# Ledger of designs, part 57: designed miniproteins, single chains, continued (4)

Each design is a single chain, and the fold is of that chain. pLDDT is the mean over its residues in the fold that is shown.

## One batch from the design tools (miniprotein)

Design m14087
Fold by ESMFold2-Fast:
Structure m14087 (fold): chain A 55 residues (1-55)
Amino acid sequence: GAKEAGKRAFEAALEALKKGDEEGALERATQELSDIAGEVGGRAAVAEAKEVLAK
């Protein structure tokens, strides 16, 4: 469902950002959300992961 896809997108973005791969973070998050939110959702997931890492 949409919540599971959002969680997977967030986790994928978080893991890629921990490795320093910002381009991979957006790509993976967008892939997880492709059927529901596409690139807009991918960007939101990356932004949320960045905020969590900054705290």
Scores: mean pLDDT 75

Design m14088
Fold by ESMFold2-Fast:
Structure m14088 (fold): chain A 94 residues (1-94)
Amino acid sequence: MSVLEILDKTKKEILEALKDNPETAKKIEAVFEKLKKKVEELIAQGDLEAALLYIEITFHEVLELVKKNVSEEEYKKVKEIIDKSRKEIKEVIA
């Protein structure tokens, strides 16, 4: 699985976890679409380090957005999805 495939899967899993919070889900979908485009550009330029940094910054922003707008149970689910995504990305780039 490529980094971009992992990001798409992560987006879909987060949107499912937030199905009862459509306003926050819509904002996260927009954030991930921008992330995917930026990561594609950076990888095409050979700047994997910048791509990984941008992913980490965006994951932090997503967690902050979720923490402010959803239940503790939904936040925990999103955090688990992001932690899994971080691990999968690390395995793919190794």
Scores: mean pLDDT 86

Design m14089
Fold by ESMFold2-Fast:
Structure m14089 (fold): chain A 66 residues (1-66)
Amino acid sequence: DELLKEAEKLRKEGKYIEALELYDKILKKEPSEELIIERGELIFEMMKDKKLREELKEYFEKLKKE
């Protein structure tokens, strides 16, 4: 709950990767359909920007190593 509020705050501030990291941390502890959808929406928003797409690629490469 508090982590979700923090993630939404980060997203609102344009700190998308930090918000995405927090969403993934929450999902690892407690999978939620609603949060999976919110994660997808965040990724969709990031895909609209070239620099954010590059940051997404780096983040997914990091996840692949886990």
Scores: mean pLDDT 80

Design m14091
Fold by ESMFold2-Fast:
Structure m14091 (fold): chain A 80 residues (1-80)
Amino acid sequence: TDAVTRVIQHGIEEAIELIKQGKIEEAIETLKNAIRGIESTLSGPKAEEAIRLLKEAIELLKQGKIEEAIKLMKKAISLL
C-alpha cells in the first residue's frame, strides 16, 4: 500500500470514528474528501467500486442508517 492509499484509508477510518462520536456532518465532509482523493489519485474497477460504496455510505448517513453506512465504509477500505 502506497502513502497516498494509506492517507485515503486513514481518512475513511477517521470518518468512522467521527460517526461513533455522533459527528455525522463532519464524517460526511471527511468522506467527501476521501472520495476526491480516490478520484484524483487512483483508477480502475476497485477504485470505482470504493467511490460508489462511499457515496452510498454518505446517503445512508443522511438517512440515519449508521450501521449500514459503516459496513460500506469498511468494505471500501478493503478494496483500496
Scores: mean pLDDT 85

Design m14092
Fold by ESMFold2-Fast:
Structure m14092 (fold): chain A 105 residues (1-105)
Amino acid sequence: KTVADFYTRLGQYYLKQGKYEEAIKYFELAIKIDPNNARAYLVLGQAYDKLGEYDKAIEWYKKAIEIYPDNWRAYENLAKVYEKQGKTEEADKWRKKAEEIRKKL
């Protein structure tokens, strides 16, 4: 649990440096230690989004939502990925859900 948080922070450091593949390795280690860490799935989705691997980003954002349904950031990030794919109607749907959740928290 504590080690999972450490790996999530290391991955975030590499993500900020633009080292997306290294970030992914640390996020995967965090998930192996704590499979219910919604934050690790969220940032793993962000890393894949930065690599342009939008289908993988969507998969991991949906996993983050499955574990923590009130994670409005995951809905917002999911909407942004759909927008990058040109799926405007899907993007608007997820953006609206993000706003509704954020307003109620």
Scores: mean pLDDT 85

Design m14093
Fold by ESMFold2-Fast:
Structure m14093 (fold): chain A 55 residues (1-55)
Amino acid sequence: SVSEEVEELIKRALELHKEGRETLALLLLFVAGSEAYLNKDEKSLEKVEKVREEL
């Protein structure tokens, strides 16, 4: 499902952030947010925005 794909992208972004690869982490969060937005998944979009604020 789209929610599962967004969750996977968020998880990968957080791992990249932990590794110091911040530009790639932000790019994956952008992709996750775009997927949530296009699929009108407001809950996943809100989660992406919260994660972005923590980076």
Scores: mean pLDDT 83

Design m14094
Fold by ESMFold2-Fast:
Structure m14094 (fold): chain A 56 residues (1-56)
Amino acid sequence: ADELAWELARRHGLEEEVRRRVAEGMHVVTATVAALREAGLPQSLRDELLEAARRE
């Protein structure tokens, strides 16, 4: 899940925002879900990341 979180952040130009949140103590999956939501990206991307976290 962490690798997918960074891949989604990088793909959508959110890597710096995710890095900032992680530096503040947030888990990378949670940070990426928040960044995707704030950027107005489709819920399906957040659902994909959360499902990947559940499988691992």
Scores: mean pLDDT 80

Design m14095
Fold by ESMFold2-Fast:
Structure m14095 (fold): chain A 107 residues (1-107)
Amino acid sequence: MIDEKVEELLKAGAAKEYKKISDNEIEITLPSATGVDGKVKIEKISDDEYKVTVENAPPFLTAYANLKGLTPEEQAALSARPKVEFTLTKEEVIELLDRVLELYRLG
């Protein structure tokens, strides 16, 4: 299911490239208007826990803030970091990817 959602991002153009590093690890490259591509890594750490690492990918931080109900100030603090790392359940990873796709489709 996660792989299928990543393929949806790629087909829509919300992701530029993805690499399946292993059965437990994927890497997504996002296009950037600033000329530095965004990078997101999703790693399975247990049966229901995934580590998500975000670099220069604002849509993923916006989606995460929405998913967790963060304030605009909390989201701004995350966006100020060069690299953000968080842990999500499998269902939350799927919802995160869906929200990124929605953000892309909205412009």
Scores: mean pLDDT 79

Design m14096
Fold by ESMFold2-Fast:
Structure m14096 (fold): chain A 87 residues (1-87)
Amino acid sequence: NAMEKRRKQHELAIKIVALRVRQVGLELELDSLPPEKAAEAREHLNKAREFIDQAAKSLDAGDLETAQKYLEQAEEHLRRADEIIRA
């Protein structure tokens, strides 16, 4: 069971990196948007960053379940930001 926990930790660590890359990529697109859309997208990107940071802290603490829940919330905010940017 220790090996299963290490595998899950590795999977969550990779997801954290992937979501951070996506967050940065979306932030780079904000400068091309009207100010109102940029502000709305930025709010979601700020929330995503907060949840990714919480997920990383939970993962470091060995709380895999909490880390996964924070990453799910981060994904939802990144999805919303992407929708605003593409609108």
Scores: mean pLDDT 89

Design m14097
Fold by ESMFold2-Fast:
Structure m14097 (fold): chain A 58 residues (1-58)
Amino acid sequence: KKDGIFDAETVEQVIELLKKLGFEDKGELTEEQLKAADKDGDGKIDEKEWNELLEKVK
């Protein structure tokens, strides 16, 4: 969503990514990291923000 509410597509992608990395038990952490990665505060994650999220999770 545009005003800081994450859309289902973005959330689903983050969850899938974390599961591939073996973080399936850290669902709540995914939400916190997603919020931290959303620098724009528009509820969407850019490729740049995705890369930063990966660096934190890695």
Scores: mean pLDDT 59

Design m14098
Fold by ESMFold2-Fast:
Structure m14098 (fold): chain A 71 residues (1-71)
Amino acid sequence: MDAERHVEEARRHLEKAEKALKEGDLKTAIEHVEQAALHRSLAEGAGAPPEDVAEIGARLVALLEEIRKAA
């Protein structure tokens, strides 16, 4: 999988995590956050643009803070 595909997958998992959190499904939200973080790391290692990696990282941090407040 190339860098762009990993960026796309990370963003998709972030969207699914946000939806699960809104629905009160913390377990599913955490699972998608973990997948988004994995794809972010793979995208960075594959040479994705730093701005895309940073954007995904910022969204992960914000979503993890929301999960902590909900727990």
Scores: mean pLDDT 87

Design m14099
Fold by ESMFold2-Fast:
Structure m14099 (fold): chain A 61 residues (1-61)
Amino acid sequence: MRPDEREVRRALAAMELALLIKTEPDMSKEEIIKRVREFARRLGLSDEDIEELVKWAEEKL
């Protein structure tokens, strides 16, 4: 897979996380993380990339 595709997918997952935090303030931290994990998996991100994104989310939430 091309590196540019992976970086685009990572950026999309991060944007989805930011959007969920801003638009769904009543959503629990656990639910936000679950939604982001499933979105990232559907984008084809590796488990390592997903865990990095989740750690970033936990620091921001």
Scores: mean pLDDT 75

Design m14100
Fold by ESMFold2-Fast:
Structure m14100 (fold): chain A 96 residues (1-96)
Amino acid sequence: LEFLKQALENAKKALEAVKNGDIETALSYLQKALDYVSKAAEQAEKEGRLDVAIELTLIGIGLAVLIHHGVKDPEEDAKFLESIIKRLEELIKRLE
């Protein structure tokens, strides 16, 4: 759960940076969010929570796409990142 909360915090900071036009800072926070999502997915798999591990893997793919494409469309990419943030918030709520 701690890795997931860290992923959410970094994803929110990335969104703020995207909205401010600071793409370099946004990419840095997206990478940190991806690293924490990957750790959370590994922990979920080890705990036998396969549905959670699959959900986190899909979230990680979304973050990786944003990083790979370099946030080229900040308006569209911000909406996609907001969707990822909402999914992370709902997953944390479900796991508490």
Scores: mean pLDDT 84

Design m14101
Fold by ESMFold2-Fast:
Structure m14101 (fold): chain A 55 residues (1-55)
Amino acid sequence: MTREELVELMKKGREEAIRYLMEKEGLSEAEARDMFNAEKRGEMNKKLGLELAED
């Protein structure tokens, strides 16, 4: 897999995830983007030990 192909797949995956959140939760595009970004930040914070909750 080339670096260029990987970047394109990541962009598509992000847009698909946002669309899924819009359909599943009934969120607007902006709300779905915020939720996606918050979820990714939460995963990073857990891995770095910045959060006390591990569930």
Scores: mean pLDDT 64

Design m14102
Fold by ESMFold2-Fast:
Structure m14102 (fold): chain A 73 residues (1-73)
Amino acid sequence: MEEEMEKLQEEAEEALKNKDVEKVKEVLRRVLELQEKKNRESGLQPEEVLEKVRAKLLAELEGLEEELKKLEA
């Protein structure tokens, strides 16, 4: 999981470095897919586990989104 999130982070950073907005959007979609997958796998786990995973992914995504926003606006 952490490795998968790291891969998304790296791809997003590369997309931002190249200023490739479409790649950033693809990373966003992958984050949503990962969240859905985790929801299914954690069906027997407390909601707190999903909340933590979502919060972490969103926190990283928020950072990337703000970085993109700073570059364009």
Scores: mean pLDDT 62

Design m14103
Fold by ESMFold2-Fast:
Structure m14103 (fold): chain A 58 residues (1-58)
Amino acid sequence: SLERRAVSARSAADILEVGEEFMEEKAKEDPKFRPHAEASREARRRARELEERLREEL
C-alpha cells in the first residue's frame, strides 16, 4: 500500500541519515572518504524527497 511505501521510505531515510553521519565522521579523520560522505549525503537527500512525495499522496 502507499502507506507502507511511505513508512519504508522514511525508514530508508533514517538509515541513510545515520550512514551519512558515519561517513562524515570518517571523512573528518581521513579525507579519502570525502567522496563517500558526499554520496551518502546525496542518497539521504533523495530518500527524504521521496518520503515527502509519498506522504503528500496520502
Scores: mean pLDDT 73

Design m14104
Fold by ESMFold2-Fast:
Structure m14104 (fold): chain A 62 residues (1-62)
Amino acid sequence: LDEEVREGLLLIRIGIANYLADKDPQGAIELLEKAITEARNLGLEDVAKAAQESLDKVKEKL
């Protein structure tokens, strides 16, 4: 119920961070770090891994 909604919102936020990576990489990194923390707190390991992969790609572009 609420967990599915939270998961969907986290995935949307990761997508927004990926979009921002080219224009605001610092903001994208902050959003991704928060998404990883939230996903971990909710036990959503797959979402946390997706956010981590996005974070690693943004950092490589810096």
Scores: mean pLDDT 79

Design m14105
Fold by ESMFold2-Fast:
Structure m14105 (fold): chain A 70 residues (1-70)
Amino acid sequence: MSLEEVERLLEEALARGDLELAQAAAQTISLSEALEYLKKINADPSLIERVEKLLEEARARLEALLAARR
């Protein structure tokens, strides 16, 4: 799922009042932006790896929430 797709999902979730889906989408966006920033400033590799793992977990949660709704 692309970042643009996640941003669209956030907007759709907010429009529907689906706060659980909106929160999952927002967390995915925030972690994605944090990861991009950390890579840009050449942050500690172990921190980058940790944020990558958190982003993978956030994406998995978002996908599971979407699957549960359809």
Scores: mean pLDDT 83

Design m14106
Fold by ESMFold2-Fast:
Structure m14106 (fold): chain A 62 residues (1-62)
Amino acid sequence: MPDPLEVQLALEIIRAAVAENAGDYKTAAEEYRKASDIARQMGREDLAELFEKKAVEAEKKA
């Protein structure tokens, strides 16, 4: 069974992608920041850094 954190991470990634497609870059940045925090809680520093960079990129477009 997937860990609850894995489910939350997947949900935040989906929400970020939907927000980007809608042009809502502020929401996309917020969801990527949440994804980064969840990745750190999972011990996945590489993923946390990736999502942090995506959040910064989205913030620049907002």
Scores: mean pLDDT 83

Design m14107
Fold by ESMFold2-Fast:
Structure m14107 (fold): chain A 89 residues (1-89)
Amino acid sequence: STIEEIEEKGLKRLEEIKKLKEELSKKSKEELEKIKEELKKKVLELAKKLKLPEETIENALEFIESQPSLEDQIIALEELIERLKLLEK
């Protein structure tokens, strides 16, 4: 069923996020900040290519900046990039 498919995807994604957090936790704060800045630049480049409204991207980035840790902010940026790539032809 559709609900079972959503549950399976959710559990798999939680495991992937946990693994990503573990890998990111091994990095220094300086390395994490650098990764964040590189991902943020990729978001802005993709948004420009897709001609997305400036307000939409500003709101998304504000939400990401509100995440409790650098690791969470990086994961949220990666998720946004993946979603933006799905909008490319």
Scores: mean pLDDT 78

Design m14108
Fold by ESMFold2-Fast:
Structure m14108 (fold): chain A 71 residues (1-71)
Amino acid sequence: MEKVLEKLKKLEEANPNMPLEKVLRIVAAMILLMAGEPKEAAEILRELAEEEEDEEVKKLLLELAKAMEET
């Protein structure tokens, strides 16, 4: 969880005005991670990264996905 929280903080700092739709998807990924489904949680974040045009935010989403799989 420590790496996941670190990456979430960096994502919040990079994109403080994230649309509610994307925030809700990140919340869904966190719920899946807490339910013991880290691969499904990471998949949601990878889908968000594919939709993202900002290279920095996309990189942070992919790092967060990897951190969730490693948890």
Scores: mean pLDDT 77

Design m14109
Fold by ESMFold2-Fast:
Structure m14109 (fold): chain A 60 residues (1-60)
Amino acid sequence: SDEKAFQIYKAYLKEAKKNGIEKIGVTAPDGSVIILSREDFTEEKIDELAKIIVETFQKL
């Protein structure tokens, strides 16, 4: 389900933050890009990125 996928990607992003990932970027189907640096890894931005990942795969 989309909700389950969202929680999985959110957990992945939180783990990446814990492990010191410097930058993460994803491209949405409309061509927009979100790039998060280490300093920008807040819960709100992690949730936003996880949602975009799920929506991108759902639309493919």
Scores: mean pLDDT 68

Design m14110
Fold by ESMFold2-Fast:
Structure m14110 (fold): chain A 73 residues (1-73)
Amino acid sequence: SEREELLRRAQAEGALIAGRTVLDTGDVEAALAEAERLGEAMAAQYPDIADELRAATVEAARQTVEALRRLLA
């Protein structure tokens, strides 16, 4: 479904922006902030599932940051 495709895209892009930001800057707060901005941009385009898109981007970002912290520790 279109909803499932959008949620998968939100997860993938949230993980990608967070991973890139952490690898480039070492800044976890910046990585989560970038994922939040992405989520807000997607929410503006798809208001019917806005909360789900916000949650999907941020949760994927948090999981990616945690995985990178474990690999680098």
Scores: mean pLDDT 88

Design m14111
Fold by ESMFold2-Fast:
Structure m14111 (fold): chain A 61 residues (1-61)
Amino acid sequence: MSLEERIARMVVRAGLAAGWSPEEILEAARRVAEELVTAGVLSEEQAERMVETAEELVRRA
């Protein structure tokens, strides 16, 4: 599993545990992705895949 997929799964799991709505989880995922690109941890393409993975996981929850 890629780094971006692992981070997406962690964000979704944390949001669900906190009782966040799907919209709140996806907003958090987008913010985390932006921060990780700024920090040089993820490329822009990896950040896009992270958000897509979070959207898929939230849709299936």
Scores: mean pLDDT 85

Design m14112
Fold by ESMFold2-Fast:
Structure m14112 (fold): chain A 99 residues (1-99)
Amino acid sequence: MDARRATAAGLARAAEEAKKLLDAGNYDEAAAILRAVAQALATGPTSLPPEVAARLAELARRAAEAAEAGDVEAAKRYLEELVREAARAAGVAPEDLPA
């Protein structure tokens, strides 16, 4: 498996789990997952350029902040952008990533 594809797939799965938690009203748990994702990205996956990892970390952090505020719509928009950016870094369409 391409390491960038594996990273993007992991991010897509985390985003899908966070969306399910947001839809269930479990905002604190969704935010906790997204903060863990942001922290992991900030500590540097070797499969991504540092500037890409930093951008993905920022998107995950903003999604976590929106989730903590109960802004489900904003949180989902940041998650969609996170998945698109991760897919772009892996050279695949977002639809090709496992949910």
Scores: mean pLDDT 80

Design m14113
Fold by ESMFold2-Fast:
Structure m14113 (fold): chain A 62 residues (1-62)
Amino acid sequence: MRDEILQRLLDAPNVAEQGQILQDALAAGQITPEEAVEIATEVQKALGGADGAAPPQPPEAL
């Protein structure tokens, strides 16, 4: 099941759709919050292996 969610995220055309897919899967109980973090990490590695280091910046996304 986790692999199916990962595949959907990779197929999603933008970040907004990816967020919606993760939120829906969490709400449906298909994945756990920990699995969601792992899936998001895998997507970032696959789509942007050099998206950005782990800077000590506070979260500023809304």
Scores: mean pLDDT 68

Design m14114
Fold by ESMFold2-Fast:
Structure m14114 (fold): chain A 78 residues (1-78)
Amino acid sequence: LTPDQEAEMLIALGRMYLALGEKFYEKGDYKEALELYEKAIELYEEALKLAKDEKVKEEAKKNLEEAKEKKKEVEKAA
């Protein structure tokens, strides 16, 4: 795998964790939602560090900011 391919895979995995976290958040399972959002954030941060292509970097940044915002929302709700 190239660094950009690995970054894209990490972004995809992060999206899966983010989606799962959203489901727990909707059910009021805030602790589980927080843990899943934190995993997504870690994956997106790793993707951003690995990415060399500007489009992949921007995708990682966009997903990272979304995950951070969702984490703040659940912290406020909990």
Scores: mean pLDDT 87

Design m14115
Fold by ESMFold2-Fast:
Structure m14115 (fold): chain A 75 residues (1-75)
Amino acid sequence: ERERREEGERDAEYLGQASAGAGAKASEDYMKENGIDENTPENLVAMSEAGAAASAELSREARRELERRREERRE
């Protein structure tokens, strides 16, 4: 069904954009919380791990939120 395929494509785009934003924000938040003033290799790794964890968590939450909003619109 066409609608189902188009919804899948919108989901992929939404998850991609949301994950990228969450990762960037988590890295910045980590930097501020830990008073990181320089990009040492250790700091870059820690920030990258924080960003990756936030992106993974948001991808899961965003998928559930998107499904919930679609249910609301169809109700």
Scores: mean pLDDT 68

Design m14116
Fold by ESMFold2-Fast:
Structure m14116 (fold): chain A 80 residues (1-80)
Amino acid sequence: DEILEALDKAIEAANKGDKEKAREYFEQAVALLDSRSKLTPEERKEIAERFVELGNALSKAGMDEEAAAAYQVAAAVLKR
């Protein structure tokens, strides 16, 4: 899944303190998510869990605004 691959790269970048790459991969994951016309319940759960993990990594890196955005995307995915 391209969305999950982008999220995993964003998490790794955040954990390394690479704020620019973390933001780029986060934006890529959101763009890929927005391009999807349909998600299964299983895909929604896995994507939401990865966005929560990304939010935690971003928060630890001091990227509080991006962390809040990641948590909001996770909540929104579960409502789709």
Scores: mean pLDDT 85

Design m14117
Fold by ESMFold2-Fast:
Structure m14117 (fold): chain A 60 residues (1-60)
Amino acid sequence: KDVDLVKEAYKAYLKGDYEAARKLAEKLNPKARELVLKAIDEKDESKARELFAEALREAS
């Protein structure tokens, strides 16, 4: 389920496992995937968290 994939990607991101987060993102629908990939590449942690929140809403 895409919601669970976004949550696992965020968990991987928080642990610094960006490769695992990207692999999980590849299984998402295209819009949620794009948001997660943008979040991983985002240098501002607050903006990255907002992008993950938006991906979670898009996956729901």
Scores: mean pLDDT 83

Design m14118
Fold by ESMFold2-Fast:
Structure m14118 (fold): chain A 66 residues (1-66)
Amino acid sequence: EKVFTHLKTDSSERSVEAAEASLPTGAAILAEEPKVEDGILHFVVENAGASAKGNLRRVAQMELSK
C-alpha cells in the first residue's frame, strides 16, 4: 500500500516517493502506522523478512546526492 509521510528534516516528499518506487514488486511496507521519529520515516519491508528502514532512507539520500 501507499504510505507517505512528508519528511521535513532529513528527506523531501520527492525522496520518499522515489524510495517507495524503488521497492521490488511484492514487497510491502509493514508498519501499523508510519511514524516520523527524530525527523526520520520508519518502515519495515517484508519480502523475505527484511527490514528496510535504513534502506529506504539510503536510496532516497543517494538520489538526492546524485
Scores: mean pLDDT 42

Design m14119
Fold by ESMFold2-Fast:
Structure m14119 (fold): chain A 105 residues (1-105)
Amino acid sequence: SEAEELMKKGEELLEKGDLEEAKELYEKAIEILGRELVEKGISDQEVVDGLLKAVVQLGKVLLAQGKLEEAEELYKKVLDLAKTLGSQKGVEAAQQGLKEVEEAK
């Protein structure tokens, strides 16, 4: 899908340190996956997991930029949403992000 291609390109840019471009691609992926969630509903676990993963990747960009407070707030929101939607993968990813924020302080 277009969202999967954007996520892959975003990861490559994040690894290269092209943080602003990576952010733009993840934000676009979030927009696409958010629309798919509205169309398919919250029972589509693949769309839910994909959206939560995209938001977690945005958190990683913020962390890499040294925006620790913004990254922490985003990961806390992802954790709450993942728990509400029953995404174990989202819960684990958000918890890992919060640990990385704490270690960076």
Scores: mean pLDDT 84

Design m14120
Fold by ESMFold2-Fast:
Structure m14120 (fold): chain A 118 residues (1-118)
Amino acid sequence: KKEAEEYLKKGKKLDEEAKYEEAAEYYEKAIALYPSAEIYTNLGKVYYKQGKYEEAAEYYEKAIALDPNYVEAWTNLGKVYYKQGKYEKAIEYYEKAIALDPNNKRAQLNLERAKQEL
């Protein structure tokens, strides 16, 4: 667990520096030691920032499978489908995020934006 937390911390620092490929390597090392919804979600985010939307979706789905209450993974899956022009699918995932956290303003704004595209 402690070594996985050190890799997660290194990955987050590299992500902040926009070194997405290196950040992904450290997140993968963290997952190999201690898989968590947070680490899968962070790995999904770095793939999303690289425009690798299919890979991003896979990792967000793994995060949700591990922790169905991890709101950020639901919101980020919605963003993936929004980027692919699949607005109805994006709405479904944003609604899931809002059902879990009704005060999530980001998910609410993303839902409104996706509805405007229809």
Scores: mean pLDDT 88

Design m14121
Fold by ESMFold2-Fast:
Structure m14121 (fold): chain A 92 residues (1-92)
Amino acid sequence: AVEELAALYREAAPVAAALEGAEAPTEADLELFRRLVATLLGLIAAVDPEAAERVARLLAEALRAAAAGDLEAALRYDEEAVRVAREALAKG
């Protein structure tokens, strides 16, 4: 999951940055993304492993959409991932 998401981020982040008029992401940004995703998925998996798998799949879809230049679809997948993560973490 984390390695797949990191690979997708490498493809998606420059496209998103270009569309938003932002600076191109650095290797430091990729490493930060990897750490944040690993932490988030680990926290969710400790409470609800099925929710963690669903969040990982939704994040992968968001990154694939962003890499294709479809920021509207990317945002929808990201919003769904946040909702699933929020619901799982609320079960604490």
Scores: mean pLDDT 82

Design m14122
Fold by ESMFold2-Fast:
Structure m14122 (fold): chain A 66 residues (1-66)
Amino acid sequence: LEELRKIAEELVKKGRELLEKARTEEFPGREEVEREGKELIEKGEKLLEWLKNGDIEAILKLASTA
């Protein structure tokens, strides 16, 4: 499932970009953006871990949570 691995990598990358923006720039909602960045990194890292272990059921459960 190459597409899922790419999605996981994109989540981590996007999360890191949001954290960097929140740390380097001052703007309304910065704290919300920082929280979202951390959440994206965590989700992406979990998905990558499950992909390495071949836990497709865990991946599907994560994908089903809105």
Scores: mean pLDDT 74

Design m14123
Fold by ESMFold2-Fast:
Structure m14123 (fold): chain A 75 residues (1-75)
Amino acid sequence: MLSDEAVQLLREAVEHLQRGKKALDEGNYEEAIKHFEEAIEHAQRALEVSPSDAARTLLEKAQEFLNEAKKKLEE
C-alpha cells in the first residue's frame, strides 16, 4: 500500500507526463521538456517516499520522453 504522499506525487508525475506528451505532439518541445522534467522530479520523490514498480516505470518513461523532446528541439 502506498502512502498518501506517494500517491499524490505519482498523480502529479502522471499529470505532467500527459501534459508533456500533448506538448510534444503539438511541436512545443520546450514546454514538453519542462513537463517531463517535472514528471521526473515528482516520480523521484515518490520513489524516495515509497519504492514501487509504478514509480520506477513512470520515472523511466519520463526520462525516455525527455530525451526524445530534447532530440526534437535540436532538429
Scores: mean pLDDT 83

